# Designs tried in a protein design run: designed miniproteins, single chains, continued (2). Part 52

Each design is a single chain, and the fold is of that chain. pLDDT is the mean over its residues in the fold that is shown.

## One batch from the design tools (miniprotein)

Design m5895
Fold by ESMFold2-Fast:
Structure m5895 (fold): chain A 55 residues (1-55)
Amino acid sequence: SEQLEDIRKALKEAGVEEKEIEKLLETVKKYINGEITQEDLDELILKILEELEKK
């Protein structure tokens, strides 16, 4: 999907590690499919943002 590729590119430019980018994209796909809650998605996004702030 075009939107997922745009997100991947933006995260790479922001310096997020490929491993974390793949986790985020997988989580977003699971959320869209209804496999996880919004709270699960928010928790993972916050965790990634905290690691970015550490840099």
Scores: mean pLDDT 73

Design m5896
Fold by ESMFold2-Fast:
Structure m5896 (fold): chain A 76 residues (1-76)
Amino acid sequence: MKAKEYLEKGEEAYKKGDYLSAGKYYEKAGEEYKKAGDYKKAAQAYSLAYRNYFLAGDYEGAEKAQKKSEEAEGKA
């Protein structure tokens, strides 16, 4: 599943301290879960993206990911 591959890439980036890349991969995982109708996993992936964008100092990316997480959680 493409979403799972993006989660694995996000985890690898996180372990390397590349929080910006981790955030981008977790956001892509969230998009794939959303397309599959798995809103609970989409919300979790977007929440991980939010945390990683925040750690990277990308506060605009963090805000967008948080809104996507909240929207997905409302549909779960």
Scores: mean pLDDT 87

Design m5897
Fold by ESMFold2-Fast:
Structure m5897 (fold): chain A 68 residues (1-68)
Amino acid sequence: GEKEEKIKELEEKIKEMEKEIEELEKEIKELENDESKEGILRLTALKLRKIGLEFELELLKKKLEELK
């Protein structure tokens, strides 16, 4: 049914976002000791991207729970 298809779609999207967050966390950790202006700007951009993805992930998880 449509519900089962939507659950699968959300689970796949959640997995993709969790992987993106994990990769961002690794990149942030590698850059956290870069004191250059370029490093600081990149670190800030990555941290903002991570916050955005974490917020979207929470919304997707709530939507998944509503379908169960």
Scores: mean pLDDT 82

Design m5898
Fold by ESMFold2-Fast:
Structure m5898 (fold): chain A 73 residues (1-73)
Amino acid sequence: MEELYKEYLKATKEQLREDARLFYLSAQKNNDPELVELARKALEAIEKGDFEKAARYLVQAYQLGIEKLKEEA
C-alpha cells in the first residue's frame, strides 16, 4: 500500500482523476456505497488541488475493494 501511495503522489492530475472515476464507476456497478463515497472524496480533493488527500482516498478505496473481493472469494 505504501508503494501505491507513492505512485499516486508521482501521478499527474489526469491519472489521479481517471483512477478515481474508474473506482466510482466500479463502485456504482457493484452497489458499494462506501467505495462510491471514497471515490467522490478523491475526485473532490483532486478538483481542489489536494493531491495528497486524493492519493490517501484512492489507497483506501483500493484496500476496501481488495478486502471485499476476498470476502466474495
Scores: mean pLDDT 76

Design m5899
Fold by ESMFold2-Fast:
Structure m5899 (fold): chain A 65 residues (1-65)
Amino acid sequence: SLDELTAQGIAAVREAFETKGPMEAAIVLDQMLDQLRSQGYSLADVLAFGTAGVREIEDMEAAAK
């Protein structure tokens, strides 16, 4: 489902941030957005996931300071 894929995507973004930092997290987020688009999810769903992913990266950067 979209919710399961979103949860898995956010977990992957978080892991990328923890292992390699914010640039790798951004790359993983971009790859997940392309995956959602290729699976036929709506632009609204893709943008909602993108917003959630960016917020996760921002929250992790704030926590690291």
Scores: mean pLDDT 82

Design m5900
Fold by ESMFold2-Fast:
Structure m5900 (fold): chain A 70 residues (1-70)
Amino acid sequence: AEELRERLLEYVRELARKAGLSEEEIEALVRMVEQGRGDHAAAVLAAAGVSQEDLDRFGELEREYLEALR
């Protein structure tokens, strides 16, 4: 679970940096994902211009992480 969590959070940070978000905004997105608000984080990333391909990959990583917690 921890390995999947680290990969998910690293990917979120990478997407946010690519989208030009500030460090404060990146930390807010990481917090959203850690709190199970990945759908809200995905909406913020989409609004910032992240591609559908990158958002789909984020969704796959989140699904794998959530399944590992069950």
Scores: mean pLDDT 80

Design m5901
Fold by ESMFold2-Fast:
Structure m5901 (fold): chain A 119 residues (1-119)
Amino acid sequence: MVVVTESGGGTVAEGGSLTLTSKISEPASNVVAVSWVLEPPGGGGRGLASITSSGKVSYGDRAKGRFTISFDASNSTAYLNMNNLQASDTGVYYGIAAVLVDGVVRMVAGPGATVTVLA
C-alpha cells in the first residue's frame, strides 16, 4: 500500500515562509509525478505546483514567483518552499503522488497539512 506522509504545516505571519514536505513510501523509480493542491476554507481547490520524475516543473498562477517545488529522488520526498505568504494562502495543503505499482499508475493523496497565515 502506497503512503504519502506530509509535514511542515503550522501558523505563520503574513510575509513569512514555510516548507511543506511529502514523503512517498515507494522508491523514486516508481514515482511518476507529485503535485501540491490548496483547499481554502471557502472551498474550490487550487493547483499550486507539480513536478514530474523527469524534473519538469509547473506552477499555478497563485504560486508563481512565491513557491518552489523540488523532489529528492534518494528519499522519494517532495518539498514545497513557500515564501511571502498571504492570508489567502490559509487552508489545507495536499500532496498528491502519481505512483506506478504493479504496472498501474495510482493517484495517492496525503492526509493534508494545515497552514494558517495570520494578518
Scores: mean pLDDT 84

Design m5902
Fold by ESMFold2-Fast:
Structure m5902 (fold): chain A 56 residues (1-56)
Amino acid sequence: SEEEKRIEEIAKRLGLPEGLSERQKEQLRVSIEIGRELRKIGDEIDEELAKRKAAL
């Protein structure tokens, strides 16, 4: 699946071996989700700051 391929690509970038355990893959999946949420929050903060600056 697309999700599985993404996890494998991230593992490669981190220099992890190809034979990751299911536990290690799950931890990478959680880390990816956290990263996405942080990016979403950052975008929302940037939009709020832009509105505040425009109102100033």
Scores: mean pLDDT 73

Design m5903
Fold by ESMFold2-Fast:
Structure m5903 (fold): chain A 68 residues (1-68)
Amino acid sequence: MEEELEEQRRRALERFEDLVVRGLALSAEGERARALMEEGIEEMERVDPELAPEARALAEAALAEALA
């Protein structure tokens, strides 16, 4: 059970990271970039709510840096 949850967290984190990177690549389309990051955050929140605040902070910081 714990191992299965850990695997789900790892998959969610990997997808979140991929979505954030793809969002940064779409810096010219800020709305689309934010949508991808929000999708990743929602997936993290679904799997592990405790990680969601950190994931959101990371995504917001990355988006702000890309749009600067």
Scores: mean pLDDT 70

Design m5904
Fold by ESMFold2-Fast:
Structure m5904 (fold): chain A 62 residues (1-62)
Amino acid sequence: GPPPTPEQIREDAIRWIAEQLRKIGDLIDAALNKDYETARKLAEELGLSDEQIEDLLKWVEK
């Protein structure tokens, strides 16, 4: 198909940023509620390594 227009690229970028921000908010809420399973899954979806996820959860458990 034709390449995306600059406007379509901008809209797609804004939607992607909004989705990442929503996931970050959900991660913070899960961590504050001590829902470590949900926090782990959201951190994995955000691209954190297993080591980074363990460090994050250890920090929250204190």
Scores: mean pLDDT 77

Design m5905
Fold by ESMFold2-Fast:
Structure m5905 (fold): chain A 66 residues (1-66)
Amino acid sequence: MKFVVTFTGNPAKAIGIVLSLMGDPSVTVTPVNSTTYVVTVSGSEAEAQALRDRLESDPAVSVTEV
């Protein structure tokens, strides 16, 4: 699964989330700019959905599937 993640608000929160994503061996994070990242999940569909749900639970995060 591939989705675009956009962070709003404090950049320090975005950095924390990106670092947690980069710690996952099934996840590839490609920066577009300081607030927008392309996230590619090579794991199972269940892992991709769980990660997306976790990201979307943060009100400072917007997720769009591509």
Scores: mean pLDDT 76

Design m5906
Fold by ESMFold2-Fast:
Structure m5906 (fold): chain A 56 residues (1-56)
Amino acid sequence: DEKKKLLREAAILESTGGIFKAAGDDETASKLYKEAAKLYEKAGDKEEAEKLLKKA
């Protein structure tokens, strides 16, 4: 299902962003969090998207 696919991809991007943030690459982490947030919003999870944008 489209929604499940978007949520899975968003979760992968969020996880990858967390790894870059832990490594001190805040610029790359920010970009990944913003991309994940777009996928969460597209999936209908606006609150999850807004949480990620705050991390970005």
Scores: mean pLDDT 83

Design m5907
Fold by ESMFold2-Fast:
Structure m5907 (fold): chain A 68 residues (1-68)
Amino acid sequence: MEEEIDKEVELALYEIHLAILRHHKGKPTERDVEIAKRAAEIAEELGLTDLAEHYRSLLEQMEKELKK
């Protein structure tokens, strides 16, 4: 069994982290980009397509901000 509960918990923690970041309006870090990427991957694995698309969009925005 592939720790299905851990993936859901990990996704929930990433959701909280990214929500705080967006509310705070701080500059994203490389770690924030990695978290968004991982959240999108887990959301896809869990079949949460809308959520995965949301995190992919957020990932692209954060990557652009990091390069500015």
Scores: mean pLDDT 73

Design m5908
Fold by ESMFold2-Fast:
Structure m5908 (fold): chain A 84 residues (1-84)
Amino acid sequence: GEEAKKLAEEAIELAKEALRLALEAMKKAETKEKMLRAIGLALRAIGVIIDAEYAIKTGDLELAKKALEEAREVLREAKRLLEE
């Protein structure tokens, strides 16, 4: 219901920021390894958005919670990669 929607919407916003930072890291990457890591994080962020949108559609609170935790992890990793 409303709780699943709230958590999923938070996950989408965090995943959008993670995607933005991952794409920035890719543009700044001077090695193929760093570019591949950035692309991997971008794909994970897209996956979170898909899961969160599906959680909104179905009212799946557990999926919304999992999407939010993954969004937080991907955002942390994207920030770390950008600082390298």
Scores: mean pLDDT 91

Design m5909
Fold by ESMFold2-Fast:
Structure m5909 (fold): chain A 92 residues (1-92)
Amino acid sequence: MSKALMYLAQGERYLELEKYEEAIEYYEKAIELAPDDKELQAEAYTNLGKAYLKLKKYEEAVEYYQKALELDPNNEEARKNLEEAKKKLEEE
């Protein structure tokens, strides 16, 4: 497994453990190691969006889901979660 893929997998494990700040650090490292890997970056951005959504950082969640959709426009999970994050920003 490449080092970038190992960091992606580690981030996914921290996300499952609800360790969102640690998950974010590993996804950021995965992106840094694989700047030309659009598939890896799309997956990492989707999971960054999920981590920020769980931390209630809705502006950051929107930003990362938008980045994921720029790389993979057919990602229905990212699209649905983007709409959820936008609704949370608009809730009074």
Scores: mean pLDDT 86

Design m5910
Fold by ESMFold2-Fast:
Structure m5910 (fold): chain A 67 residues (1-67)
Amino acid sequence: MQEKVDQAEEDVRAGRPGAVARALQLAVTAANEGDTESARRLLEIAREGGAPPEAIAHVERLIKEAE
């Protein structure tokens, strides 16, 4: 997962198409797997990239339920 987190951060920073949506999807996957640390980092990356507030709130809920 860390390797995917690092790639997501680089892609969002570079402004690559779909990078924010990819970071959100990875955050959901990490939360569902109980990897709340990676999920939180991916959510921060997505938020910095301009993810919609509704998507951010959804992932925050998943992380909290996984804790």
Scores: mean pLDDT 81

Design m5911
Fold by ESMFold2-Fast:
Structure m5911 (fold): chain A 55 residues (1-55)
Amino acid sequence: NQLERAEELVLEIFKLIEENESKDKILKRAKELAEKLGLSEEVKKKILKGLEEML
């Protein structure tokens, strides 16, 4: 389920934000996790774009 995998990615990203990791490091890890979790290109682009705007 793409939604469940996206939720897992978002939770890991929030953990990195709480740890005060840099924007570049957070984005790099988000891309790595999205690939590892097998997220579609469409879902990955939406999450990464939102994350870039948020950070």
Scores: mean pLDDT 77

Design m5912
Fold by ESMFold2-Fast:
Structure m5912 (fold): chain A 63 residues (1-63)
Amino acid sequence: SEAAKKAIEAAEKGDLETARKYLQELGVPQATLDALDAAGYGPEHYISIAKAILNAENSAVPA
C-alpha cells in the first residue's frame, strides 16, 4: 500500500515521526512502536516492519 511505501521512505530519511504515523495507519499500535524505541532499535526496525507489511499486502493482492 501507499502507507507502507511512505513509512519506508520516511524511516530511510530518518523522519521517524512520519514513519510512525504511516505505520499506525497500517494498524501497528503506538505501544509496539514505543517498545521498539525503548529497546534502542533505530529506523532499521521501522523499515523492517513496513517492508513486512508491504510484502504481506503484495501476497494478498495480484500485482
Scores: mean pLDDT 75

Design m5913
Fold by ESMFold2-Fast:
Structure m5913 (fold): chain A 105 residues (1-105)
Amino acid sequence: SSVEDALAQALGDLLRAVENNASNEEIVELFERAARLLEEAIAAGSAPDFIATAFTTLAGTALYVLPSLSPEQRERVVRLLARLLERARAAGIPLPTADLVRSLL
């Protein structure tokens, strides 16, 4: 779908920004975009395994960058992850990495 294609592109952009040592603000803004597109994919009824894979990529990226973020930037990332966990739960989608993300809250 177009939302799945957009999400894949956004995740790719986020991973490249992290690899290329982009600014923390750029990384957080790209994370916010990918999180929004993942919410759209959940609402559009994308396959549970696709959602779980995309969430795992976002959660893994968050775990990697969180120690270098400011408290305000950390709060933005953590709130988005918490929101995604709630959206997936409401949609009945199991997330294998949910417990790891909850340890950050």
Scores: mean pLDDT 86

Design m5914
Fold by ESMFold2-Fast:
Structure m5914 (fold): chain A 65 residues (1-65)
Amino acid sequence: VTREVAFEIRVVAVGWDVGAPVRVRREGDKLVVTLHDASPADAERMREAILREAERLGLEVEVRL
């Protein structure tokens, strides 16, 4: 399992726990995570959790609403 696959599994789980769909795609050397239908407060918590996981795995990640 690559770091990118591990990250995608984690990010999808975060979205499932909140009940908001999450999409992950690659743009060049970075991963882009798009949050759908999350409240501003939930989006901020999800963004923080996603960026923490990205830092732990050494991945460059951008989060979009």
Scores: mean pLDDT 76

Design m5915
Fold by ESMFold2-Fast:
Structure m5915 (fold): chain A 102 residues (1-102)
Amino acid sequence: MKEEIEKLNKESSEELMRLHMGDPEAEKRLEEILKKTKELLEKRLKEDPNDAEALTELGGLYLSEGKYEEAIEYAEKALKIDPNNEQAKTLLEKAKEKIKEK
């Protein structure tokens, strides 16, 4: 699962680049990749609810979807498990900043 999620993260980054280049199909492909990544992360968390890395990655997906409250919730859960997780700290700051922007 971790290697599959890493591959999907790379593919989503490539589709984000294509979206900025004006590819109308890139948005649809990105949504499918993000959906698959979310399903794999949720499955991973069902087996291990204390997986700080999976919580952080799932929170990042919520941030990209504009679901800032959910992104904060998952980032805070990750930080309770691993307080030194820099990715979770960055995610929490970004999500809180987006809520302030409204």
Scores: mean pLDDT 79

Design m5916
Fold by ESMFold2-Fast:
Structure m5916 (fold): chain A 61 residues (1-61)
Amino acid sequence: MTPWELVVRALEAYREGNYEEAIKLAEEALKQDWSDLPPAERAALRATVERILEEAKRRLG
């Protein structure tokens, strides 16, 4: 799964209320190498992933 696919799936899991899956997918996305993405897109996607992770963790505890 590409970093992009992981970000999309994390966002979908978060929107569905599956916060545990959203955290898992977001953490997996952050482990990937983003160097192949344009700098602006990479920054935006990483910010989105970090926000999903933060908000999902807030919902669980």
Scores: mean pLDDT 79

Design m5917
Fold by ESMFold2-Fast:
Structure m5917 (fold): chain A 58 residues (1-58)
Amino acid sequence: MAEKERLIKEGVELMQKGKEALAAGNRDEASKLFVKGANKFHEAGLTHQEIADLVREL
């Protein structure tokens, strides 16, 4: 599997965990998870716009 697809998958999983933490009221944990997810997307070579569009879909 290409590295880019793997990083995007990891980023999506982190964003989903962040949304779960946010729903549970854990804002600090949610913020940390969202940052980790965004970093995975940056490693995958996604632009700021592509990351924003992907996060909006979640």
Scores: mean pLDDT 80

Design m5918
Fold by ESMFold2-Fast:
Parts: structure tokens; sequence; C-alpha cells
Structure m5918 (fold): chain A 80 residues (1-80)
């Protein structure tokens, strides 16, 4: 179901954010950038799925999360 796909993707995003944070704490900026870029892609997919479900508020929240996390990944990539 779409609801099960959403839950799986939310759990994946959380794991990627944690891995990115751990890599950043260890000074591994390139690895952190990769994890955050992947998390941003998951957030983009979540925004699309919530739009399909008619939840415009959650779709907008995940669009904002996508932009924020993508920006962090781009900054870390520039430092690597």
Amino acid sequence: SLEEEVKRLEEEADRLLQRGADAMASGNYKEAADHFRRAAEVYERLAELYRQLGDEEKSAQYEANHRRVRAVAEELEAKA
C-alpha cells in the first residue's frame, strides 16, 4: 500500500540522516554528503507520495526537508 511505502521511506530517511550525522561527526564530509543526498531523494519521493494521498501539508513539509537536506549535502560536497 502507499501507506506502507511511506512508512518504509520515512524509516529509510531517518537511517540515512543518522549515518550522515555520524559521518559528519567523524570528519568524513564526502561520506556525509552522500548519505544526506540520498536522504534528500527519499524526502522528494515522500513529498510526491503524500501529494498522491491528498496530504498537502505533509507534502509541503517533505519538500522543505528535501531542499534543506540537499543544501547541507551540497555544502559538505564543496568542503570534501
Scores: mean pLDDT 89

Design m5919
Fold by ESMFold2-Fast:
Structure m5919 (fold): chain A 65 residues (1-65)
Amino acid sequence: SPEEEAGRLLIEAQRHLDAGDYEKAVEAFEKALKINPDNPVARRLLVEAYRRLGDEEKAAEIEAK
């Protein structure tokens, strides 16, 4: 189901974030947010991942949503 897929992507993204693999974390969080765009936790963690990558422009865009 879309809900199960979003949950899997969030777990995957968190593992990548914890491992310092920020590019893969961003990809997984973005996929999760396409399924559930109103997830505030996923949005906050995506902002963190972009900031860790040094992409402050993308972080600001996501934060403004």
Scores: mean pLDDT 84

Design m5920
Fold by ESMFold2-Fast:
Structure m5920 (fold): chain A 61 residues (1-61)
Amino acid sequence: TLEVGKQLVQKELGLSEEQAEYVAELAKRETDAEKIGEELHKKLGLPRKQAIGAAKAALDL
C-alpha cells in the first residue's frame, strides 16, 4: 500500500512488512540486538549494519 506513514515505518526498519514481522518474532525470543542482527543477515541477506539497526528498533517497541 502507498500509505506514507506505514511505508516510512517499514523504511526505518529497512524491511518489508513480512520481514518486519519476522524481526518482531525474533525480538520476543532474543534480547541481544547483535544476535538478532546476525540471524537477519544470514536468513534475509540484509547488510549487517541494516540488520542490527532493524533489531534495535524492534527491541525498542
Scores: mean pLDDT 67

Design m5921
Fold by ESMFold2-Fast:
Structure m5921 (fold): chain A 71 residues (1-71)
Amino acid sequence: SMTLVKLAEELLKRAKELFEKDPNNPANRLEIEVLIGMIRILLGVAKLIGDSEAVKHLDEIIEELEALAAK
């Protein structure tokens, strides 16, 4: 559903904000890993209800968060 995607977009925005404030803070990396875990739960829900559009968007958000964590 669009609600799941919107929640994940808010989590992604928070992760970007944390990196903008202090990109060298290891606590920010840990929080991003937690955020990825939360979004993976949302992805599981989207798959269970058969929302292929939400699955696609959630996968894209996870990829963007993993790219941030790799910096």
Scores: mean pLDDT 79

Design m5922
Fold by ESMFold2-Fast:
Structure m5922 (fold): chain A 68 residues (1-68)
Amino acid sequence: SSMEKELEELLKKAEEAVKAGDLATYRELIRQAYELIESIEDNDLRNRLFSKLMEHVDKLEAEYKARA
C-alpha cells in the first residue's frame, strides 16, 4: 500500500539519521511514522504497520546498545 511505502521511506531515513548521529531528526521521523499509522482507520493495516515500526525501532535500539 502507499501507506506501507511511506512508512518504509520514513524508517530508511530514520536509520540513516541514527547512523549520522542526528538523534533529533531520528525522533522527528519516528514521530511522523506514528502519526502516519494513527491516521489509518483499517485496524488490520494499522496493527501490521505498527508492528513493523516497533520491530524497526527495537532493531535500531539493539544496535545502539551493542555499540555502547
Scores: mean pLDDT 80

Design m5923
Fold by ESMFold2-Fast:
Structure m5923 (fold): chain A 83 residues (1-83)
Amino acid sequence: MAAELLEEAAKAAKEGKAEEALKLMDEALRAAERELSSVDAGVIAISIAVAKILLKKGKYEEAAELLEKLAKKVEKLEKEKKE
């Protein structure tokens, strides 16, 4: 589930595990591309790209906050698709 992978990526970012966070973000994007519309997956891809830039700059807290907000948004999108 894309939302769960984004939540795990946020946790890894908070722990300073940039490589693990990047891996989880890539897995979350692949899951979103399978589970969500192309438009929603595109918006998620942009947010992930911003989070990757924050991680590369050492802004782990800001990257984690962005990923947590994105995970909550994706969870809502996944619930709407199941209804």
Scores: mean pLDDT 79

Design m5924
Fold by ESMFold2-Fast:
Structure m5924 (fold): chain A 58 residues (1-58)
Amino acid sequence: SLVEEALKLYEEAKELIEQGKIEEAKKLMQKAIDLLLKAGEIKLAKELSDEFNELLTK
């Protein structure tokens, strides 16, 4: 499903953040958000976006 694909991309984006590959992580996160929005999962897209931004500011 689109949601499952988005969650896999989010997990990969978090791993990239841990590696310091911030620009690559942002690209994967944008793709994950796009998939969630296409699936109609607006609240989930907002939640994951907020969590991702928190990780970037640590």
Scores: mean pLDDT 86

Design m5925
Fold by ESMFold2-Fast:
Structure m5925 (fold): chain A 111 residues (1-111)
Amino acid sequence: VKSKSKAMSPETKKKVLELLNKATDRIRERVDEVRAKNPDDRDALVEALAEAYVEETKEILEALKKELTPEDLKLVVESELDILEVNLANTTDPRIKEALEEAIKLLKENK
């Protein structure tokens, strides 16, 4: 990514990483809370993960739209799509698969 004249600024990259890390942390915290309350309920954990993933994707996308230029937003969306498509290929649970497909759809609408 360092060789492109249209690469995102270091300051913008840092802001994007901070927003993405916060979203990931919120998903993890929600799953950890459900696990602590129902450690043997796998269905509850899967439901919580699927719901949190879709909600956090919507929230981060709105935050990115406010903070980034259209060009920078496109670069971030394309990078996230690559990550989500890899995750989808490695997902066996139908609920998580559906959540990832919904997240991919949301990102593609803003590409």
Scores: mean pLDDT 78

Design m5926
Fold by ESMFold2-Fast:
Structure m5926 (fold): chain A 56 residues (1-56)
Amino acid sequence: TIPASLLTQERVDRLSPRERRILYLAMVEGLSQREIAERLGISVGTVSRMLRRFLA
């Protein structure tokens, strides 16, 4: 299960719409960084950096 703190309104409001979608795909759908990158049309490095920044 995803921690509720990761999806609080205040925390989500600090993310861009793209970052929110990346977080949702990773935490709720359980997609890999490659699958998220393919789905959103961005690089795996971008997905990795965004997830690391959010989860660090």
Scores: mean pLDDT 71

Design m5927
Fold by ESMFold2-Fast:
Structure m5927 (fold): chain A 79 residues (1-79)
Amino acid sequence: GKKKVEELIEEARRLSQLAGQAELEGRLEEAVRHLEEAIRKLEEAKKLAEELGDEKTVKRLEEEIEVLRRRREWLRERL
């Protein structure tokens, strides 16, 4: 339940950090791949949080997903 949501969020945060590092190093294609994986993990976490009725976590995840999607599209435009 909640533990799986937290694990998915931590995995997504690690992937987002790796994407940031790849972006700084000019590895834009790798950065996009990491962001896509992070988004998938957060979407899975959001589904589980919805099933648990954790509205606060759902809202936080929606905001974080939107930020990562905007970063992904910005990078894709530069590939």
Scores: mean pLDDT 89

Design m5928
Fold by ESMFold2-Fast:
Structure m5928 (fold): chain A 87 residues (1-87)
Amino acid sequence: MPAHMAPIPADASAEEIAARVREAAAGHPEADAAAEAVLDALRTREALGDSPETVAALRRAAEALERAGLVIAAVSFRLLAIGIELD
């Protein structure tokens, strides 16, 4: 029963990252919502680059991760969004 997410390889796909979120939050009622928000944010970044839409999607993913109990992952996604906004 993983209470934490293992480090993600730099070459991991959006689908692999989303699958790890589901695994880490397994049994939490917010697990699927968090995984879907992460997948959406990563796919938005692939399609639109470092855009305002990507920043908004990353912030939604961070909030969903926090609700699923994945606090460290949530902080990482918030920092990524801030980094994009700061150019």
Scores: mean pLDDT 79

Design m5929
Fold by ESMFold2-Fast:
Structure m5929 (fold): chain A 60 residues (1-60)
Amino acid sequence: MEKEIEELIEKAKEAMDNLDYQTAAEYFRKAADVAEKAGNTELAEQFRLGAKQAEIRAKK
């Protein structure tokens, strides 16, 4: 896995642990963009799903 993607996912997990779901969604979206740019569409789709789940949790 690209080191950049790994760092972004780690930050997303830290945000989830702190109940900061909006920040987690932002990091998942960034990871998806990096994965797509690297040509890994399947991984990008997984991260986009993670961002969507975090956004749902961020809603009151």
Scores: mean pLDDT 80

Design m5930
Fold by ESMFold2-Fast:
Formats: C-alpha cells, sequence, structure tokens
Structure m5930 (fold): chain A 56 residues (1-56)
C-alpha cells in the first residue's frame, strides 16, 4: 500500500470521528514516505491537513 492509500484511509477515519484509526493510518503514511521532497505537493498538503485535524 502506498502513502496515498494510507492518507485516504486516515481521511475516511476522520470523517467517521475515529481519531485512533486516523492516527494509525497517518503514522503508516509517514513511515511509507521516506523523503517528502520527492513526493507530490498534494501528498504533503493532505498529510499536513490530517495532522491539523488530529491536533484540534
Amino acid sequence: MDAMSYLERAEEALRRGDYETAREYLEKAKAQIGDLSVEPEEVRERLEEIERELKE
């Protein structure tokens, strides 16, 4: 599974109010992303958005 798939699952979990599952998928996405400088801008933006929602 790639980083985009993990981000998608984290976003679905946030929509359901399942913050524990969202955190798990966010951590998996971060583990899959070795170097953020080579990832598309969309991947970085989505990761930052999920982190902001979890910190609220």
Scores: mean pLDDT 73

Design m5931
Fold by ESMFold2-Fast:
Structure m5931 (fold): chain A 100 residues (1-100)
Amino acid sequence: MKEEEAIKLAEEALEKAREALELAKEGMKLASETGNKEALRLAIAAALQAIGAEFLAEKAIELAKQGKGELALKLAKEALEDAEAALELAREAIKLAKEA
């Protein structure tokens, strides 16, 4: 039961983390073109957060497959939270880069 929930949440976190990384790359490009140092800083932070979220999500899937459903669910929830935070940072970076 918890293993299936952990895998589902971790897969959602992976999807969001990958989206955040692509948006962070766009933010870095726009910030570089406009010379907006704050937008560049946020885009880099978003990329690092997204990479971390992807790692946690992959670890959660591994633990769930090992029958460690409770620990897997905890990591999957953390990965989802981190991925969502990375998405917001990436969106803010793009917005700031366009305002420069």
Scores: mean pLDDT 88

Design m5932
Fold by ESMFold2-Fast:
Formats: structure tokens, C-alpha cells, sequence
Structure m5932 (fold): chain A 100 residues (1-100)
């Protein structure tokens, strides 16, 4: 539903702000723990999706927010941030595939 997509966007906006703060502080363990919380929340939202089109819309919102977060990190933290985001993308992709 449009409501699920909107909730996903808000969750990711909040997550991105918190993740950026942790990455800027060099707290990679904290950022990874926050990623686990986000994946759990996204799993619940994905379980509410009723069509492949809704799943695709949710994934598009996630991809866009991850790109924004990557662009916002400082140069010296970009490599660590990119690795974390790559791990997240792989796990999210598996989670979306499991909902098919």
C-alpha cells in the first residue's frame, strides 16, 4: 500500500540520520547494530506488501536512501560506509527475494 511505502521512507530517513552520526563517530559496530534493527523493521513492512510492484517500490526507496547516505559520509569514512551499505543491500535483496 501507499502507506507501507510512506512508512518505509520515514523509517529510512530516520535510520539514515542515525547511521550517518554513528559512521561519522567511527562507531562501525553501532552502525551495524542499527542496520540489524532496520532489517528487522523492513522485514515486517515487506510482509505487509501485497504485490511485486509494492516490493519493487519499497526496494527503490531503500536504494535511493542508501545512495544519499553514501554521498553524505566524509571521504575518510566512505570505504567503511560503502562496505556496510553493500552488506545491507545484499541482505535486503535476500529478504525481498524471500517475500516472493
Amino acid sequence: SEEVVARTAKLLEEWSARALALLEAGDLAGARALQEELLTELGGLLAQARSPEELAAIRAVVTRQLAKLSAATADERRDAAHRLLEEFNSRLSALVEAQR
Scores: mean pLDDT 72

